# Designed miniproteins, single chains, continued (2): the designs that were tried, part 93

Each design is a single chain, and the fold is of that chain. pLDDT is the mean over its residues in the fold that is shown.

## One batch from the design tools (miniprotein)

Design m7236
Fold by ESMFold2-Fast:
Structure m7236 (fold): chain A 83 residues (1-83)
Amino acid sequence: SMREEAIKLAKEAEELLKQAIKKALEGDNEEAKKLARQALKLLGKGMELLGIPVNYTDQDIENLAQLIVDNAEEIKKLLEENE
């Protein structure tokens, strides 16, 4: 079902986001941004499967990935609170 596929994509995106945060905290900002971009693209696909219009440009994805890397410590806390 579309819902099962969306849940799978969300879980894959969360895994990539956790790895991006780990790389950012290790100082590997280039790998962190790459993983964050991949996570954002998977989340976008999941939203599209649920019929939610997503209009992200490549620049929007890059800006969001940078924001994730720049705020890695705060995002780590959020992810740990939700296990």
Scores: mean pLDDT 85

Design m7237
Fold by ESMFold2-Fast:
Structure m7237 (fold): chain A 62 residues (1-62)
Amino acid sequence: SKDEQFTKMLKRMEEKGASPEVIEEIKKLIKAKKYREAAVLGTGALLRIIGDETEPFLKELA
């Protein structure tokens, strides 16, 4: 279940143009069963990609 969720997250990250180094680091964390660290790193990378697309709206909220 968790491994399937991380696989889907990694595919979405690759589609969104995430760094290969970040993807490999997340894969290493999953292999080591460090799911919390993998989730934090993956979520942070996805939010950065989304944040770049939504920055104009965030500036009006700040």
Scores: mean pLDDT 71

Design m7238
Fold by ESMFold2-Fast:
Structure m7238 (fold): chain A 63 residues (1-63)
Amino acid sequence: SMMSRQQQIDDILSQLREHARKGGPRSELQTLMGQMQTVGSDDTAANQEGIGLYREGVEKQKK
């Protein structure tokens, strides 16, 4: 079955939220952000949320 674009964006954001909570590796965070740019580059709200979650995950990984 094909996922809708919105379902793909929601899945990426869910994965970013999980990595932000756990402090997941930067390589996975970078991959998820790349996917967000491919699927949701014109969704300003989703992109802004994704960037915030990416930054949170990176900061947790530093600590």
Scores: mean pLDDT 76

Design m7239
Fold by ESMFold2-Fast:
Structure m7239 (fold): chain A 74 residues (1-74)
Amino acid sequence: GSAEEKAKKLFDYFDKDGDGYIDGTEFMDLVKHYKLELTMEEILSLDKDGDGRLDYKEFLELVKKYNLLDKPLP
């Protein structure tokens, strides 16, 4: 659907190296762009795989939790 298409475009925008993951640096760029109030503990709770990166599925949970799809794209 349109929400999934917007989420993929948002993911691709922050996935600067195109590896299919959002690393810590790219994630901090997202946090700063949307001015999210996140602690390190909350950031770690989003990384369900414990690899220090967000895959697309983990990213979708983030965008749903913080209503990022209702915000303008960068």
Scores: mean pLDDT 72

Design m7240
Fold by ESMFold2-Fast:
Structure m7240 (fold): chain A 130 residues (1-130)
Amino acid sequence: MKEVEEAVRLARENLRTARELGLPEEAIRHLEQGLRYAEEALRLLREGEPLEKVAEKLRAAVISLINAAELLDLTPEQQALLAQAVDLLAEASRMYVNGEPLEKVLELLARAALYAARALAGYLAARRAA
């Protein structure tokens, strides 16, 4: 819950800043998709919907945020955060196909979303300061 809420908050701030800085349209579209999926995941989670539906939306959010970040010239520190997001997404996907508890899958996906959002936030902060 808290990590999904934090991911939504950061994704929302990232999208606002990306638009203000005039990032490429493709990056903006991925950020918009990522935010929409993250907000939908949070809504489903709050409404007590099946965790499979929450995981599906949260996974889509993570993929969209990673796609946005991959379009950007990230610093080594930001690349390390993105690499953590990719690794967590891969592990969550393995756990899901192996029938592991969905609560664990969601924890990894929420952490992946946070790492991706933090990589983007770091890039946007540096871009704004330059």
Scores: mean pLDDT 89

Design m7241
Fold by ESMFold2-Fast:
Structure m7241 (fold): chain A 70 residues (1-70)
Amino acid sequence: LDEIREEALELLEEARELGVPERTVEGAKKAIESGNKTLSLAALDEMLKVVEDEELRERLKEVKRRLLES
């Protein structure tokens, strides 16, 4: 996995600790681990719909932007 994807996976684990449902986190993790850009962007969008923590949302948006521009 490249550095951007590793960072995304770390943010998914933080989301799990903050109460995002395990099934949602696992789905996003599989999409990101697949290496498919479209699936990874869709997974990050789904995470942004359910994550309520403002700081984590900002970090997810930055990772999404970096992945989109890659």
Scores: mean pLDDT 82

Design m7242
Fold by ESMFold2-Fast:
Structure m7242 (fold): chain A 67 residues (1-67)
Amino acid sequence: GPIDPLEVAEALVRIYAAIAVRSGLPVEQAKADVEKFVDKIAEKFGLSEEERQRLRDEALATIDAAA
């Protein structure tokens, strides 16, 4: 079936954020690491600036909620 590149990017970012939370990293370091990962995934998948920002915001919110 058709898979949206954005949907794949969202899944990868969620997995990465979950790993960062589970690793016990300081919250600010986990945020920095996930932001870098979002940037790399957005570039690789050709996401728009709006899509990248949405992924970033969701990933950071996940880390904040776990802190």
Scores: mean pLDDT 82

Design m7243
Fold by ESMFold2-Fast:
Structure m7243 (fold): chain A 92 residues (1-92)
Amino acid sequence: SEYEKLKEELEKLKAEFDKLVKEFNSIESKLPKEVRRQAAILETTLAIGLAALEFELENKAPIETIKKLLEDVKEKLKEFKKLVEEAKKLVK
Protein backbone atom coordinates (compact mmCIF):
# COMPACT_ATOMS: atom_id res chain seq x y z
CA SER A 1 0.00 0.00 0.00
CA GLU A 2 0.98 3.66 -0.34
CA TYR A 3 1.06 3.91 3.49
CA GLU A 4 3.56 1.01 3.67
CA LYS A 5 5.88 2.82 1.21
CA LEU A 6 5.64 6.04 3.24
CA LYS A 7 6.35 4.10 6.45
CA GLU A 8 9.51 2.65 4.83
CA GLU A 9 10.61 6.20 3.88
CA LEU A 10 10.00 7.32 7.49
CA GLU A 11 12.16 4.47 8.84
CA LYS A 12 14.99 5.45 6.45
CA LEU A 13 14.76 9.09 7.61
CA LYS A 14 14.82 8.00 11.27
CA ALA A 15 17.93 5.87 10.62
CA GLU A 16 19.73 8.73 8.84
CA PHE A 17 18.78 11.17 11.64
CA ASP A 18 20.06 8.76 14.33
CA LYS A 19 23.34 8.32 12.40
CA LEU A 20 23.86 12.10 12.05
CA VAL A 21 23.07 12.73 15.74
CA LYS A 22 25.65 10.10 16.77
CA GLU A 23 28.27 11.58 14.40
CA PHE A 24 27.62 15.12 15.71
CA ASN A 25 27.70 14.02 19.37
CA SER A 26 31.13 12.39 18.80
CA ILE A 27 32.64 15.82 17.89
CA GLU A 28 30.31 18.21 19.79
CA SER A 29 32.80 19.08 22.58
CA LYS A 30 35.32 20.38 19.98
CA LEU A 31 32.83 22.72 18.27
CA PRO A 32 32.07 26.45 18.76
CA LYS A 33 29.03 27.27 20.93
CA GLU A 34 27.10 28.75 17.98
CA VAL A 35 27.48 25.55 15.92
CA ARG A 36 26.25 23.47 18.90
CA ARG A 37 23.27 25.86 19.29
CA GLN A 38 22.33 25.58 15.59
CA ALA A 39 22.61 21.76 15.79
CA ALA A 40 20.37 21.65 18.91
CA ILE A 41 17.66 23.66 17.09
CA LEU A 42 17.81 21.40 14.01
CA GLU A 43 17.83 18.21 16.15
CA THR A 44 14.75 19.41 18.09
CA THR A 45 12.94 20.47 14.89
CA LEU A 46 13.70 17.10 13.24
CA ALA A 47 12.65 15.07 16.32
CA ILE A 48 9.29 16.93 16.38
CA GLY A 49 8.86 16.57 12.59
CA LEU A 50 9.59 12.82 12.63
CA ALA A 51 7.19 12.30 15.56
CA ALA A 52 4.44 14.27 13.76
CA LEU A 53 5.02 12.28 10.54
CA GLU A 54 4.81 8.97 12.47
CA PHE A 55 1.60 10.10 14.22
CA GLU A 56 -0.07 11.05 10.90
CA LEU A 57 0.99 7.72 9.31
CA GLU A 58 -0.39 5.68 12.26
CA ASN A 59 -3.69 7.61 12.05
CA LYS A 60 -4.00 7.14 8.25
CA ALA A 61 -4.01 10.88 7.53
CA PRO A 62 -4.55 11.93 3.88
CA ILE A 63 -1.61 10.85 1.68
CA GLU A 64 -0.99 14.47 0.58
CA THR A 65 -0.69 15.59 4.24
CA ILE A 66 1.84 12.82 4.95
CA LYS A 67 3.83 13.60 1.76
CA LYS A 68 4.04 17.29 2.72
CA LEU A 69 5.35 16.42 6.20
CA LEU A 70 7.78 13.90 4.66
CA GLU A 71 9.14 16.56 2.28
CA ASP A 72 9.55 19.07 5.16
CA VAL A 73 11.47 16.46 7.20
CA LYS A 74 13.68 15.58 4.19
CA GLU A 75 14.56 19.28 3.71
CA LYS A 76 15.49 19.76 7.39
CA LEU A 77 17.47 16.49 7.43
CA LYS A 78 19.45 17.74 4.40
CA GLU A 79 20.23 20.97 6.34
CA PHE A 80 21.35 18.95 9.39
CA LYS A 81 23.53 16.69 7.21
CA LYS A 82 25.29 19.78 5.75
CA LEU A 83 25.81 21.16 9.27
CA VAL A 84 27.37 17.86 10.45
CA GLU A 85 29.67 17.67 7.38
CA GLU A 86 30.85 21.29 7.89
CA ALA A 87 31.33 20.63 11.64
CA LYS A 88 33.54 17.61 10.80
CA LYS A 89 35.77 19.93 8.73
CA LEU A 90 36.18 22.27 11.75
CA VAL A 91 37.61 19.44 13.93
CA LYS A 92 39.80 18.25 11.00
Scores: mean pLDDT 89

Design m7244
Fold by ESMFold2-Fast:
Structure m7244 (fold): chain A 79 residues (1-79)
Amino acid sequence: SELTAKLVGRIIRLVGLQLEGRLSPEVFEKAKKGLKAVNKGDYETAIKYFEEGRKLARENGDTEAAEDLEGMIKLVKEM
């Protein structure tokens, strides 16, 4: 429950960044694929997509998104 609540909080922040036009569409697509994998219980695939999104966020200067994706990776590793 606590891990799920923290994961939802990070997802809400990424959605906020996307709505403000402060998030690269490609980073958001990786985050969505990772979230779909979490919903299926496929945590290895989720981590892969969040790691791909984090790398892309860092390359694009999406620093806040990179921090949230790193947090999501850590949370999924505890699930």
Scores: mean pLDDT 85

Design m7245
Fold by ESMFold2-Fast:
Structure m7245 (fold): chain A 72 residues (1-72)
Amino acid sequence: SSEIKKEILDSTIEMLRVVADQEEKLLAWLAANPDISEEERRKLMEEREKETKEQVEKIRKELAERLQQLLS
């Protein structure tokens, strides 16, 4: 249905915004700190990836709950 499609689109856009915002913040920080070690950079990228994954997973679960309500 159009309602289900709208929920999927809205949640997908929200997930993409989270990813874009996290990437922007990381790139800005790296630009301000060019002399960091490769090890420090790797650790920061891994930590940011975990945070992004957690935020996206939360949005995905909330979408699944809304879709279950609409399909029931």
Scores: mean pLDDT 86

Design m7246
Fold by ESMFold2-Fast:
Structure m7246 (fold): chain A 100 residues (1-100)
Amino acid sequence: TIVVDSREALELAEEVAEELEEAGMEEQAKRLRDITRQYREALEKLDFESAIEAAREMLRLLEESGLETENVRRLKELLEKDIAALEALLKQFAAVKPNL
C-alpha cells in the first residue's frame, strides 16, 4: 500500500479544490472532489486499474485548470509518483494473473 503518499495527495486534493472554487472554477473543484473520491475508493478496494485512471483524470484536470499554486504543483508531483507506483503494481499483477 502507498498509504503515506496517497494520504497526502487525498488531503492536498481538498485544499486544491478550495483553491479552484476561489478562482471561480467551481465545476472543476466539484469534479476534482468526485474523482478524488473515486481514487480513494479504488485504493481501498485494491482496484489499481481504476485508481490509475482516477489519478490520471485528476492530473489532467489540474493541468487543464492552469492554476499554478504550491499545492497544485505538489499534488501533481504526488499523483505522478502514485501513478508510477500503481502502474508497477498493476503490471506485476497482470504478468502473474494470466498464469492462474
Scores: mean pLDDT 79

Design m7247
Fold by ESMFold2-Fast:
Structure m7247 (fold): chain A 61 residues (1-61)
Amino acid sequence: DINERVKMAAEEVFDKKLLSKKDIQAVADKFGVKVSDVLREWQKIDIEKGIEDLKRAVEKV
């Protein structure tokens, strides 16, 4: 399923905190998906997990 591969690639990009176009392209190639699809899904994950990480950081302080 192409949609599952895009999500897996986007999660790897987010988990490894990859910011360079080359690193994102390498992950997209690894999962056999387009960089544009990975970037779109990664933006959704980044927003969602960024909010969650901020909540956890505030609770620890």
Scores: mean pLDDT 71

Design m7248
Fold by ESMFold2-Fast:
Structure m7248 (fold): chain A 90 residues (1-90)
Amino acid sequence: SNEIYLILKTAVDSIHLYPKNYVKALEISVNTNPLFNLGNEKNTAKLLANYVKSPNDHPSIEDVALLAYFIAQKKEWNLDNFLKTLASYL
């Protein structure tokens, strides 16, 4: 099993444990940022992986996992498959 996939899945499964304002901010980011709406599944996974690897802002694995969750909901993608694709680029 891919250990990174399990970390991402655990963050999503634990969404109810995070501060409500934090979760809401990530959902709003997905809904308002057109970059998350233009790509296919693979290109969006690469974008999120590169975001984690950015030398600026250092977004957490939790940030990326929750962004992936909201993107998958909005795009009607299979979340499990999307998290596995994202994990393959991390």
Scores: mean pLDDT 80

Design m7249
Fold by ESMFold2-Fast:
Structure m7249 (fold): chain A 78 residues (1-78)
Amino acid sequence: MLSAEEASKLAERAGKEALRFYELAKRVDPSNGSLYTGYMLRAIGSAVEAKLYGELALKKGGELPEVARKAMELFGIG
C-alpha cells in the first residue's frame, strides 16, 4: 500500500495533468469539438485520480497538494 508521501506525490502529478489538459481544452478551436472533448475527458480522468490519491494521502496523515485540490474543485468532485 502507498505511503502518505507517495500518495501525495501521485495526487500532485494527477492534479497537474488535469489542469494541463483543461488548459489545452480551453485553447481548442470551437470548430474542433472532438479534440475539445478528448482533452476534457483526459482532464476529468486526471482530476478523479488526484481525488483518489489525495484522499488516500489525507487518510494516511499526509498533505493534499494544492494543485490536486484545485483540480478537484474545478471539476466539482472535491
Scores: mean pLDDT 86

Design m7250
Fold by ESMFold2-Fast:
Structure m7250 (fold): chain A 93 residues (1-93)
Amino acid sequence: MKEAYEKIKEELIERLKKELAELEAAGSDEDLILQVRLTLKLLQEDYSALEEMAERIVSRHPEADFEEVLEKLKKEWEEMQKKLKEEAEKLVK
């Protein structure tokens, strides 16, 4: 199970690295480039990216609670990881 999940995660990391390079080369929106970078960091288990995402949201919505936004992002990421593990398990027979 772990090996299949790690394989899928590696494939996603490589795909996102390629997408990031294409976006940077095309001079795409900095916000989109940042979102791809933060997602890549999360896939590499760098959870500081969640704090950076929360800070961006709070800067645009000053009445938003930082801790609530951070917890929401963390839950959404945990749910995404769970779905990735479920997909990996379907491939392991």
Scores: mean pLDDT 76

Design m7251
Fold by ESMFold2-Fast:
Structure m7251 (fold): chain A 98 residues (1-98)
Amino acid sequence: MSVDELLEKLEEAIREGKEEEALELIEQLRASGEPLTEEQIERLKELLVLAIEKGLDKVAKAIKELLESHGVDVSEAVREGIRASIDRGLELIKKAIE
């Protein structure tokens, strides 16, 4: 399976909340040993943000570690994901209290 195919499946697994499947796909990406393109790195950063937003902590950690292994600073993506998670939590509280 190509890196691009693994990234597509990883996005689907994260969107569906399939944590175990997402972790397996990340392990396959790590095991490939192939250098990531700039486009693939940006896609992984987007998936890190999404994983944080959805509260998939193990998936977020695994993507962070994969990106850091390629020399990528993920600080901005982590901050973006945390903000999105907070905004979602606040909206849920607002709906509960009307």
Scores: mean pLDDT 80

Design m7252
Fold by ESMFold2-Fast:
Structure m7252 (fold): chain A 80 residues (1-80)
Amino acid sequence: MKLSQELQQDIWLGVARIGLAVAEHVARKENLSDAEFRAQVDAMLTTLVSEMQAAGMSQSLIDEIEAEFRALADERLARL
């Protein structure tokens, strides 16, 4: 049974926002460089994409969530 695309997006983006909030707090505490923060974000995104693929999500929805994740990560990097 298909969950709505909107509900799937909201759930996965919620998880992504929590992960990014934790990564931002760690980056501030450890004084990570922009490059180090980007490397951590890329590692998190790789895991998130793998989990979304394992969950049987459509490629178009995965691509939308990946784009939103990168945008949210860039906003957090700009605040460091």
Scores: mean pLDDT 80

Design m7253
Fold by ESMFold2-Fast:
Structure m7253 (fold): chain A 83 residues (1-83)
Amino acid sequence: SMKSQLNSKVVGTILLIMGKALEKGEVIEAPLPDAKSDEELRKLLLTPEGIERVKEWIEKVGPKYLSEDLIKETLENLEKLKE
């Protein structure tokens, strides 16, 4: 489904930021630190609270690791998940 594809894209972007930080030897906090797996992260992204926390995290840390275009796309995808 479209919602499943959007969820996977957002998770992919979170993992991309975490991977880029790790590659640079930088320590950053995960957006949903209580999520112990990719599946749990996907479940939390189906909740309004999880979506809002990830949105704030992308806005805060995203500019250091991602292009403005990818940040904008990710924020738009998060809004679409709020159905």
Scores: mean pLDDT 79

Design m7254
Fold by ESMFold2-Fast:
Structure m7254 (fold): chain A 62 residues (1-62)
Amino acid sequence: MEEVEKLRKQAEEHERLADEYAALSKRDPSTARQYQSLADQHRAMAEVYRKKAEELEKKLKE
């Protein structure tokens, strides 16, 4: 159970970072691509952690 909560916290942190990098990508066109790439990467990581949390919860229910 504790590991599920840790995975969810990791997902939340990555979502916050994705939002921050997305905002930065709008401020300077010369670095927009770099920050957008980082935002996309963090959103993907957030999804991975959320899926791992769900899968772990399913196994704990068994």
Scores: mean pLDDT 81

Design m7255
Fold by ESMFold2-Fast:
Structure m7255 (fold): chain A 71 residues (1-71)
Amino acid sequence: SHMEKLRRELMERLRKARTREELEEVRREIEEAGDEGTLALIDGIEEGIALLEKGIEAAIERSKKLKEEEE
């Protein structure tokens, strides 16, 4: 079915996503599809974005502390 094919394609995109922008693009496509099964993936995508952002913030903080220790 069309929804099954779309769901498969979106799942592949999620597996390949490595940046916030890529996760955001997949979320937009899921929202446009409007299927209840695919909409359930939005929570997972939002959690993934939050974890990615937290990781980036932690890396920045570690970099700042290392700089302060050298100063």
Scores: mean pLDDT 66

Design m7256
Fold by ESMFold2-Fast:
Structure m7256 (fold): chain A 61 residues (1-61)
Amino acid sequence: SRREELLRRAERRLREVDPSVEDPRAALVQLMDRHSQSTVAALLGLPTSAVSAIRRYLASL
């Protein structure tokens, strides 16, 4: 699905920013819980709408 594609893209970008990340999904959840959507969007190189969509998808898992 498009949401899974966005999540995989975010996880890949997070690994590019921090190659030491062992669990990109857990790291992404923690990042989104502790930082604003604009901060996460800037870090991952994604629009804020994509970050919002990923956050909602993660909450459904």
Scores: mean pLDDT 81

Design m7257
Fold by ESMFold2-Fast:
Structure m7257 (fold): chain A 74 residues (1-74)
Amino acid sequence: MLSDEEKEEVLKEALEYAEKLYETTNLSPDEILDRAVAYAVFRLLEKGASDEEVQELGREIEEALRKWIEEKEK
């Protein structure tokens, strides 16, 4: 099972990756969201997360990323 610190680290890395894509690419908000979520899922699996943890944390990360993108647009 992932620690709370490892969960927070993956969320932070996903947000940093999304910000980098937003600053350095001309990708649409939906494309940035998809890429950042995929990156987060990859990082969770690399850290040994279970399928259940990937599903639960993936949803939380997607929600956080979606809110971040919405704030960047307006």
Scores: mean pLDDT 81

Design m7258
Fold by ESMFold2-Fast:
Structure m7258 (fold): chain A 117 residues (1-117)
Amino acid sequence: IEEAIKKLKEALKKLIEGSRHTQRWLDQTDVPSSVRQEISTLFTSASLELVSAIFSAEQGDIKSAVLSAKGAADLIDDSIKKIQDVEKQLGVSPDGRAAIKKYQEALKKVKEAIKLL
């Protein structure tokens, strides 16, 4: 449990780092407003699920912690795919690649945490 909470907190830090790169990338890239909103919503939803997973795990509610962590993993994976799809259409950027890398690191930590819950 304690190691799972640590990994979920590490995932949240990586997700926040990735969001900073995503924001810089979106400022540099001519993406449709609907795509920008979708990316922002995915980040917000993933962050809320990670916070929920941490809180539930700290309360000893392992079932809710696993459910929220799985939700976060799906949302992070969707965020990676969305950025990759946009890069395929508009071209690769250093900030877009950095965001993908940070989100992949976050996803790995969430999956490791789920195995420990």
Scores: mean pLDDT 86

Design m7259
Fold by ESMFold2-Fast:
Structure m7259 (fold): chain A 100 residues (1-100)
Amino acid sequence: HMKTYTLEFYDPMKGETSTIVLSEDFEVIESGNMTEEQIEKVLEEGRLLHRELGVSAEEFATLWNTRNGNAEYEDETAEILARHARIPREVVREELEATR
């Protein structure tokens, strides 16, 4: 039985919450009311964070949901994801310094 994780997206212009359900391998199981472009953006971000920082689908879903699904929080979500990644704090610091 494959584990699945639900991500919520709040659209402030429409006042609606859309959902996407991902597998542990970042595959789409259900897409709710999301467009193909929105789905691709989620998958690209999740897969990138998994490859670069070792963030699991479960961790990605948790951190994504904590941003309240609002685009205003995209930059803050990226910082939270980087800080929550399963790497030592010293390595995170060094990598952040190297990208400046």
Scores: mean pLDDT 64

Design m7260
Fold by ESMFold2-Fast:
Structure m7260 (fold): chain A 71 residues (1-71)
Amino acid sequence: LSAAELRRRLEELIREAEEAGIRVEPRPDLRGASKGEIRRAAAEIELVPSSPERMPEAVRIQEELRRLAEE
């Protein structure tokens, strides 16, 4: 995967989490980020659901973030 493709995928996962009412911490600045910086951001993000019912969605997206970090 190119840096641009990794950034697009990470941005999509962040958007998905936010649309589901899940807080992304820390929120990364991906502007001009290298492939390594994008992978590190994906590995360091912790998802904080606004309520217990959002936990399964947060777990699913967190798993996708960890997989992206290993690309």
Scores: mean pLDDT 81

Design m7261
Fold by ESMFold2-Fast:
Structure m7261 (fold): chain A 85 residues (1-85)
Amino acid sequence: MLPKVGETVAVRSALGEWGGTVIEVEGDIVTIAVVAGKGATRVPKVGEEVLIESEKGTWRGVVEELEERENGKAGILKVKILGPV
């Protein structure tokens, strides 16, 4: 089961952690509005593997599209879900 619109999520990668909210789900693509969290200096990049963690579960994904905002401290990520962890 995929993350749902309105869920609060943590996005984690090798570059750090971002807090976010799911704003759209279309097929296996989840769109997340993110802000830089602890240790993160910039939002995740296109092609980066990420974990999406919520109270409902954890999923693996790859960033397909990125719209950077706030000089890289925030952004809109489109993540292709590869499956549950």
Scores: mean pLDDT 79

Design m7262
Fold by ESMFold2-Fast:
Structure m7262 (fold): chain A 79 residues (1-79)
Amino acid sequence: SRAEELLRQIEELIDELEEKALKAVEEGDVEKAKEIIRDLTREIQRLTAEAVRAGAPRERLAELEKRLTEIGQEVAEKI
């Protein structure tokens, strides 16, 4: 379904955000980490709105939102 396609894309973007942001922090590039978080979070939020409209299960969306929050906290702790 369209909802499942969007959920998969959101999950892939969250994985990309985690990998790229943590790598930037590890390299000492705080500004790059902030830009990655800003840009990918914006795209994730756009796709999440589309997934809600497509009827994605609220439980699945909540789990993805929790992952995004946890990644943001992890990056903030390392900055």
Scores: mean pLDDT 86

Design m7263
Fold by ESMFold2-Fast:
Structure m7263 (fold): chain A 70 residues (1-70)
Amino acid sequence: PVPKTYTVYLLDVENGKITKVIHTEKLTGPDEEIVERALKLKEEYKADFVVVLSEKLNENEKKLLERIKE
């Protein structure tokens, strides 16, 4: 498989709403490794949410991001 590049967003949440992006990091590799690394970053930074997006967002990824903001 061709390696993919993703941007990981670690989000802080107060009163059930996203208040800020506390960390952003680019990761390249297989999807499984990206997910594991994103979850470790969430634990290290003590973020409330983690979002993993490819550089080229498809419609489904854009809709997921909108739902996370609601």
Scores: mean pLDDT 72

Design m7264
Fold by ESMFold2-Fast:
Structure m7264 (fold): chain A 62 residues (1-62)
Amino acid sequence: NAALERAVQTAEEVAKTLAKAGHDKETIINAARVIARHYAPGNQEAIDAAVKAALEAYEKEK
């Protein structure tokens, strides 16, 4: 599932960048949702996976 994998990888990378820049958790979650919808439109599993990866990245950078 290349689209889901791309969404997760991109969301994690963006989340790390935003967290290092001091952006809040809600901003990072919203970015992950937008990224997942871009790579895998209509795929709720991809949205959930991307949000989870972004939150894990946020917690590690904090």
Scores: mean pLDDT 84

Design m7265
Fold by ESMFold2-Fast:
Structure m7265 (fold): chain A 69 residues (1-69)
Amino acid sequence: SQRLRIFFQYSVNGVINRSTFIRVLQTQYGLSRAQATALFNRYDTNGDGVLNRQEALQALAQAAQLAAQ
């Protein structure tokens, strides 16, 4: 639910761009820029500079795990 809200709040045309996603991970999950960038690059499997809904939700789940540790 929370991850879906974040995705829909920041997505445009069903995707979230790199700079917006990195900022969300830094501000809402407390991750460093390096951690946020590494997660984006890991889930941007086709290198198009955006995450689709499935990729973004998986990356947000991983961000939550990192933030909890």
Scores: mean pLDDT 84

Design m7266
Fold by ESMFold2-Fast:
Structure m7266 (fold): chain A 75 residues (1-75)
Amino acid sequence: PSEEQLEDDVEAALVEIERAVTLIAAKNGDSVENIKKDLERLKKRAEEAEQRGFTNAAKVAKDAIDELEKVIKEM
């Protein structure tokens, strides 16, 4: 793979890790305010991924954002 493809795949994997950690924190009773801060970080990461042409990372970040917005709504 190209360096660009590798960077996209690495960023996608890191976003998935952040998603998992944030979901565990939410289940473990972390505050709505902290989860919202995590959501704002993921939104910035999605925008940066799109600007860089990181299609895989952008898609993973958007999926994570949608899931976390649903979690926040249920809190």
Scores: mean pLDDT 84

Design m7267
Fold by ESMFold2-Fast:
Structure m7267 (fold): chain A 85 residues (1-85)
Amino acid sequence: SKEEAIRAIKGWFDAYDLDGDGTITREEIRAWLEKHGAVTDEQIDDALAFYDKNGDGTVTREELVDVLAEKYGLSDEEKERILAE
């Protein structure tokens, strides 16, 4: 569901953005996906292509929220709520 996807994204930032800089690296995404059953480079690359819109090997909170907004039809208010927490 939309709420489950939002929770998963927040969980990534809470678990892996330890410096609080608002970014997650490819290696951190790989570790999270392997814990949740992704075991191939193709599965990791597909996930990164979905979330890493600028192709720089990092994912920002804003990029993840934009992807969720596109997929689930989030309002600007819902986007702000996700980024503010």
Scores: mean pLDDT 64

Design m7268
Fold by ESMFold2-Fast:
Structure m7268 (fold): chain A 69 residues (1-69)
Amino acid sequence: DAARAQALIAEGDRLEAEGRRLVAEGRELLAKATNIEEVKRGVATVLRGIGLITQGRILKEKGKALLAK
């Protein structure tokens, strides 16, 4: 149980870190965007990052719930 909980928390931390990296990358792309295709790419990258952060938080919550039992 503890091993599974720790694995979920670790995976959640990994997804949050990756998501934050993608949000930063997407913001950089948007700052440098000179056309609509570059804007779309930046927006898509930010949204992907937000999705990973959300998934990471859910996994960490599940892992913590397992540790509380």
Scores: mean pLDDT 85

Design m7269
Fold by ESMFold2-Fast:
Structure m7269 (fold): chain A 57 residues (1-57)
Amino acid sequence: GTQPIDQQQAQQLADSAVRLGMDPQTAQQLAQQSIQDGLPVDDAGQRMTDAALQQRS
């Protein structure tokens, strides 16, 4: 089933976004917002990747 991301998954996604060049504070905020929005891991991961690429563009 598509379960919303938990705090640990959000932290892992934030760490991945930082490795892509996202600011750590922004990555943490976006990951926390993804928990609040109830996004599944795949959707949250896509959001984090897209945001990281936009910040580096």
Scores: mean pLDDT 80

Design m7270
Fold by ESMFold2-Fast:
Structure m7270 (fold): chain A 61 residues (1-61)
Amino acid sequence: MVQIQGLSSDTLEFTVTAKSSEEAVRLAKEAAEKYAKDNNLTIKSLEIKTEGKTAVATVTF
């Protein structure tokens, strides 16, 4: 499951929990890229933090 949270007007947080940290990172990155494509936005920065099997991607547009 992917959770999306707005942090500011140009920054979103994508949280993903998966079977492994590597899978969570991949899914979080894919979710951010899909969101950008679907909303005609350009990703200016992407930071991914991992904790166990959870990845948090902070994306600035």
Scores: mean pLDDT 80

Design m7271
Fold by ESMFold2-Fast:
Structure m7271 (fold): chain A 69 residues (1-69)
Amino acid sequence: SSELQEAKRRLEAFTEVAKENAKLDPETAIDNMQGAARALAAQSPESEEILRYGEELTEEVKKFAEELK
C-alpha cells in the first residue's frame, strides 16, 4: 500500500539521522530508532511489517555504531 511505502520511507529517513547521532551517542540513537519504529507501527494497520522493517534498520544502525569502535 502507499501508506506502507510512506512508513518505510520515513523509517529510512530516521535511519540516516540515527547513523549520524550514533557517532556521538549510539545507545540513545538506537533507542530513538526503536521508538520511531514503534510510533509508526502504532499508526498503521500494517504494524507487523513496519516493526519488522524497523528492526532490520535498527540492526543496520547497531552494525554501523559497532564499526565506529
Scores: mean pLDDT 84

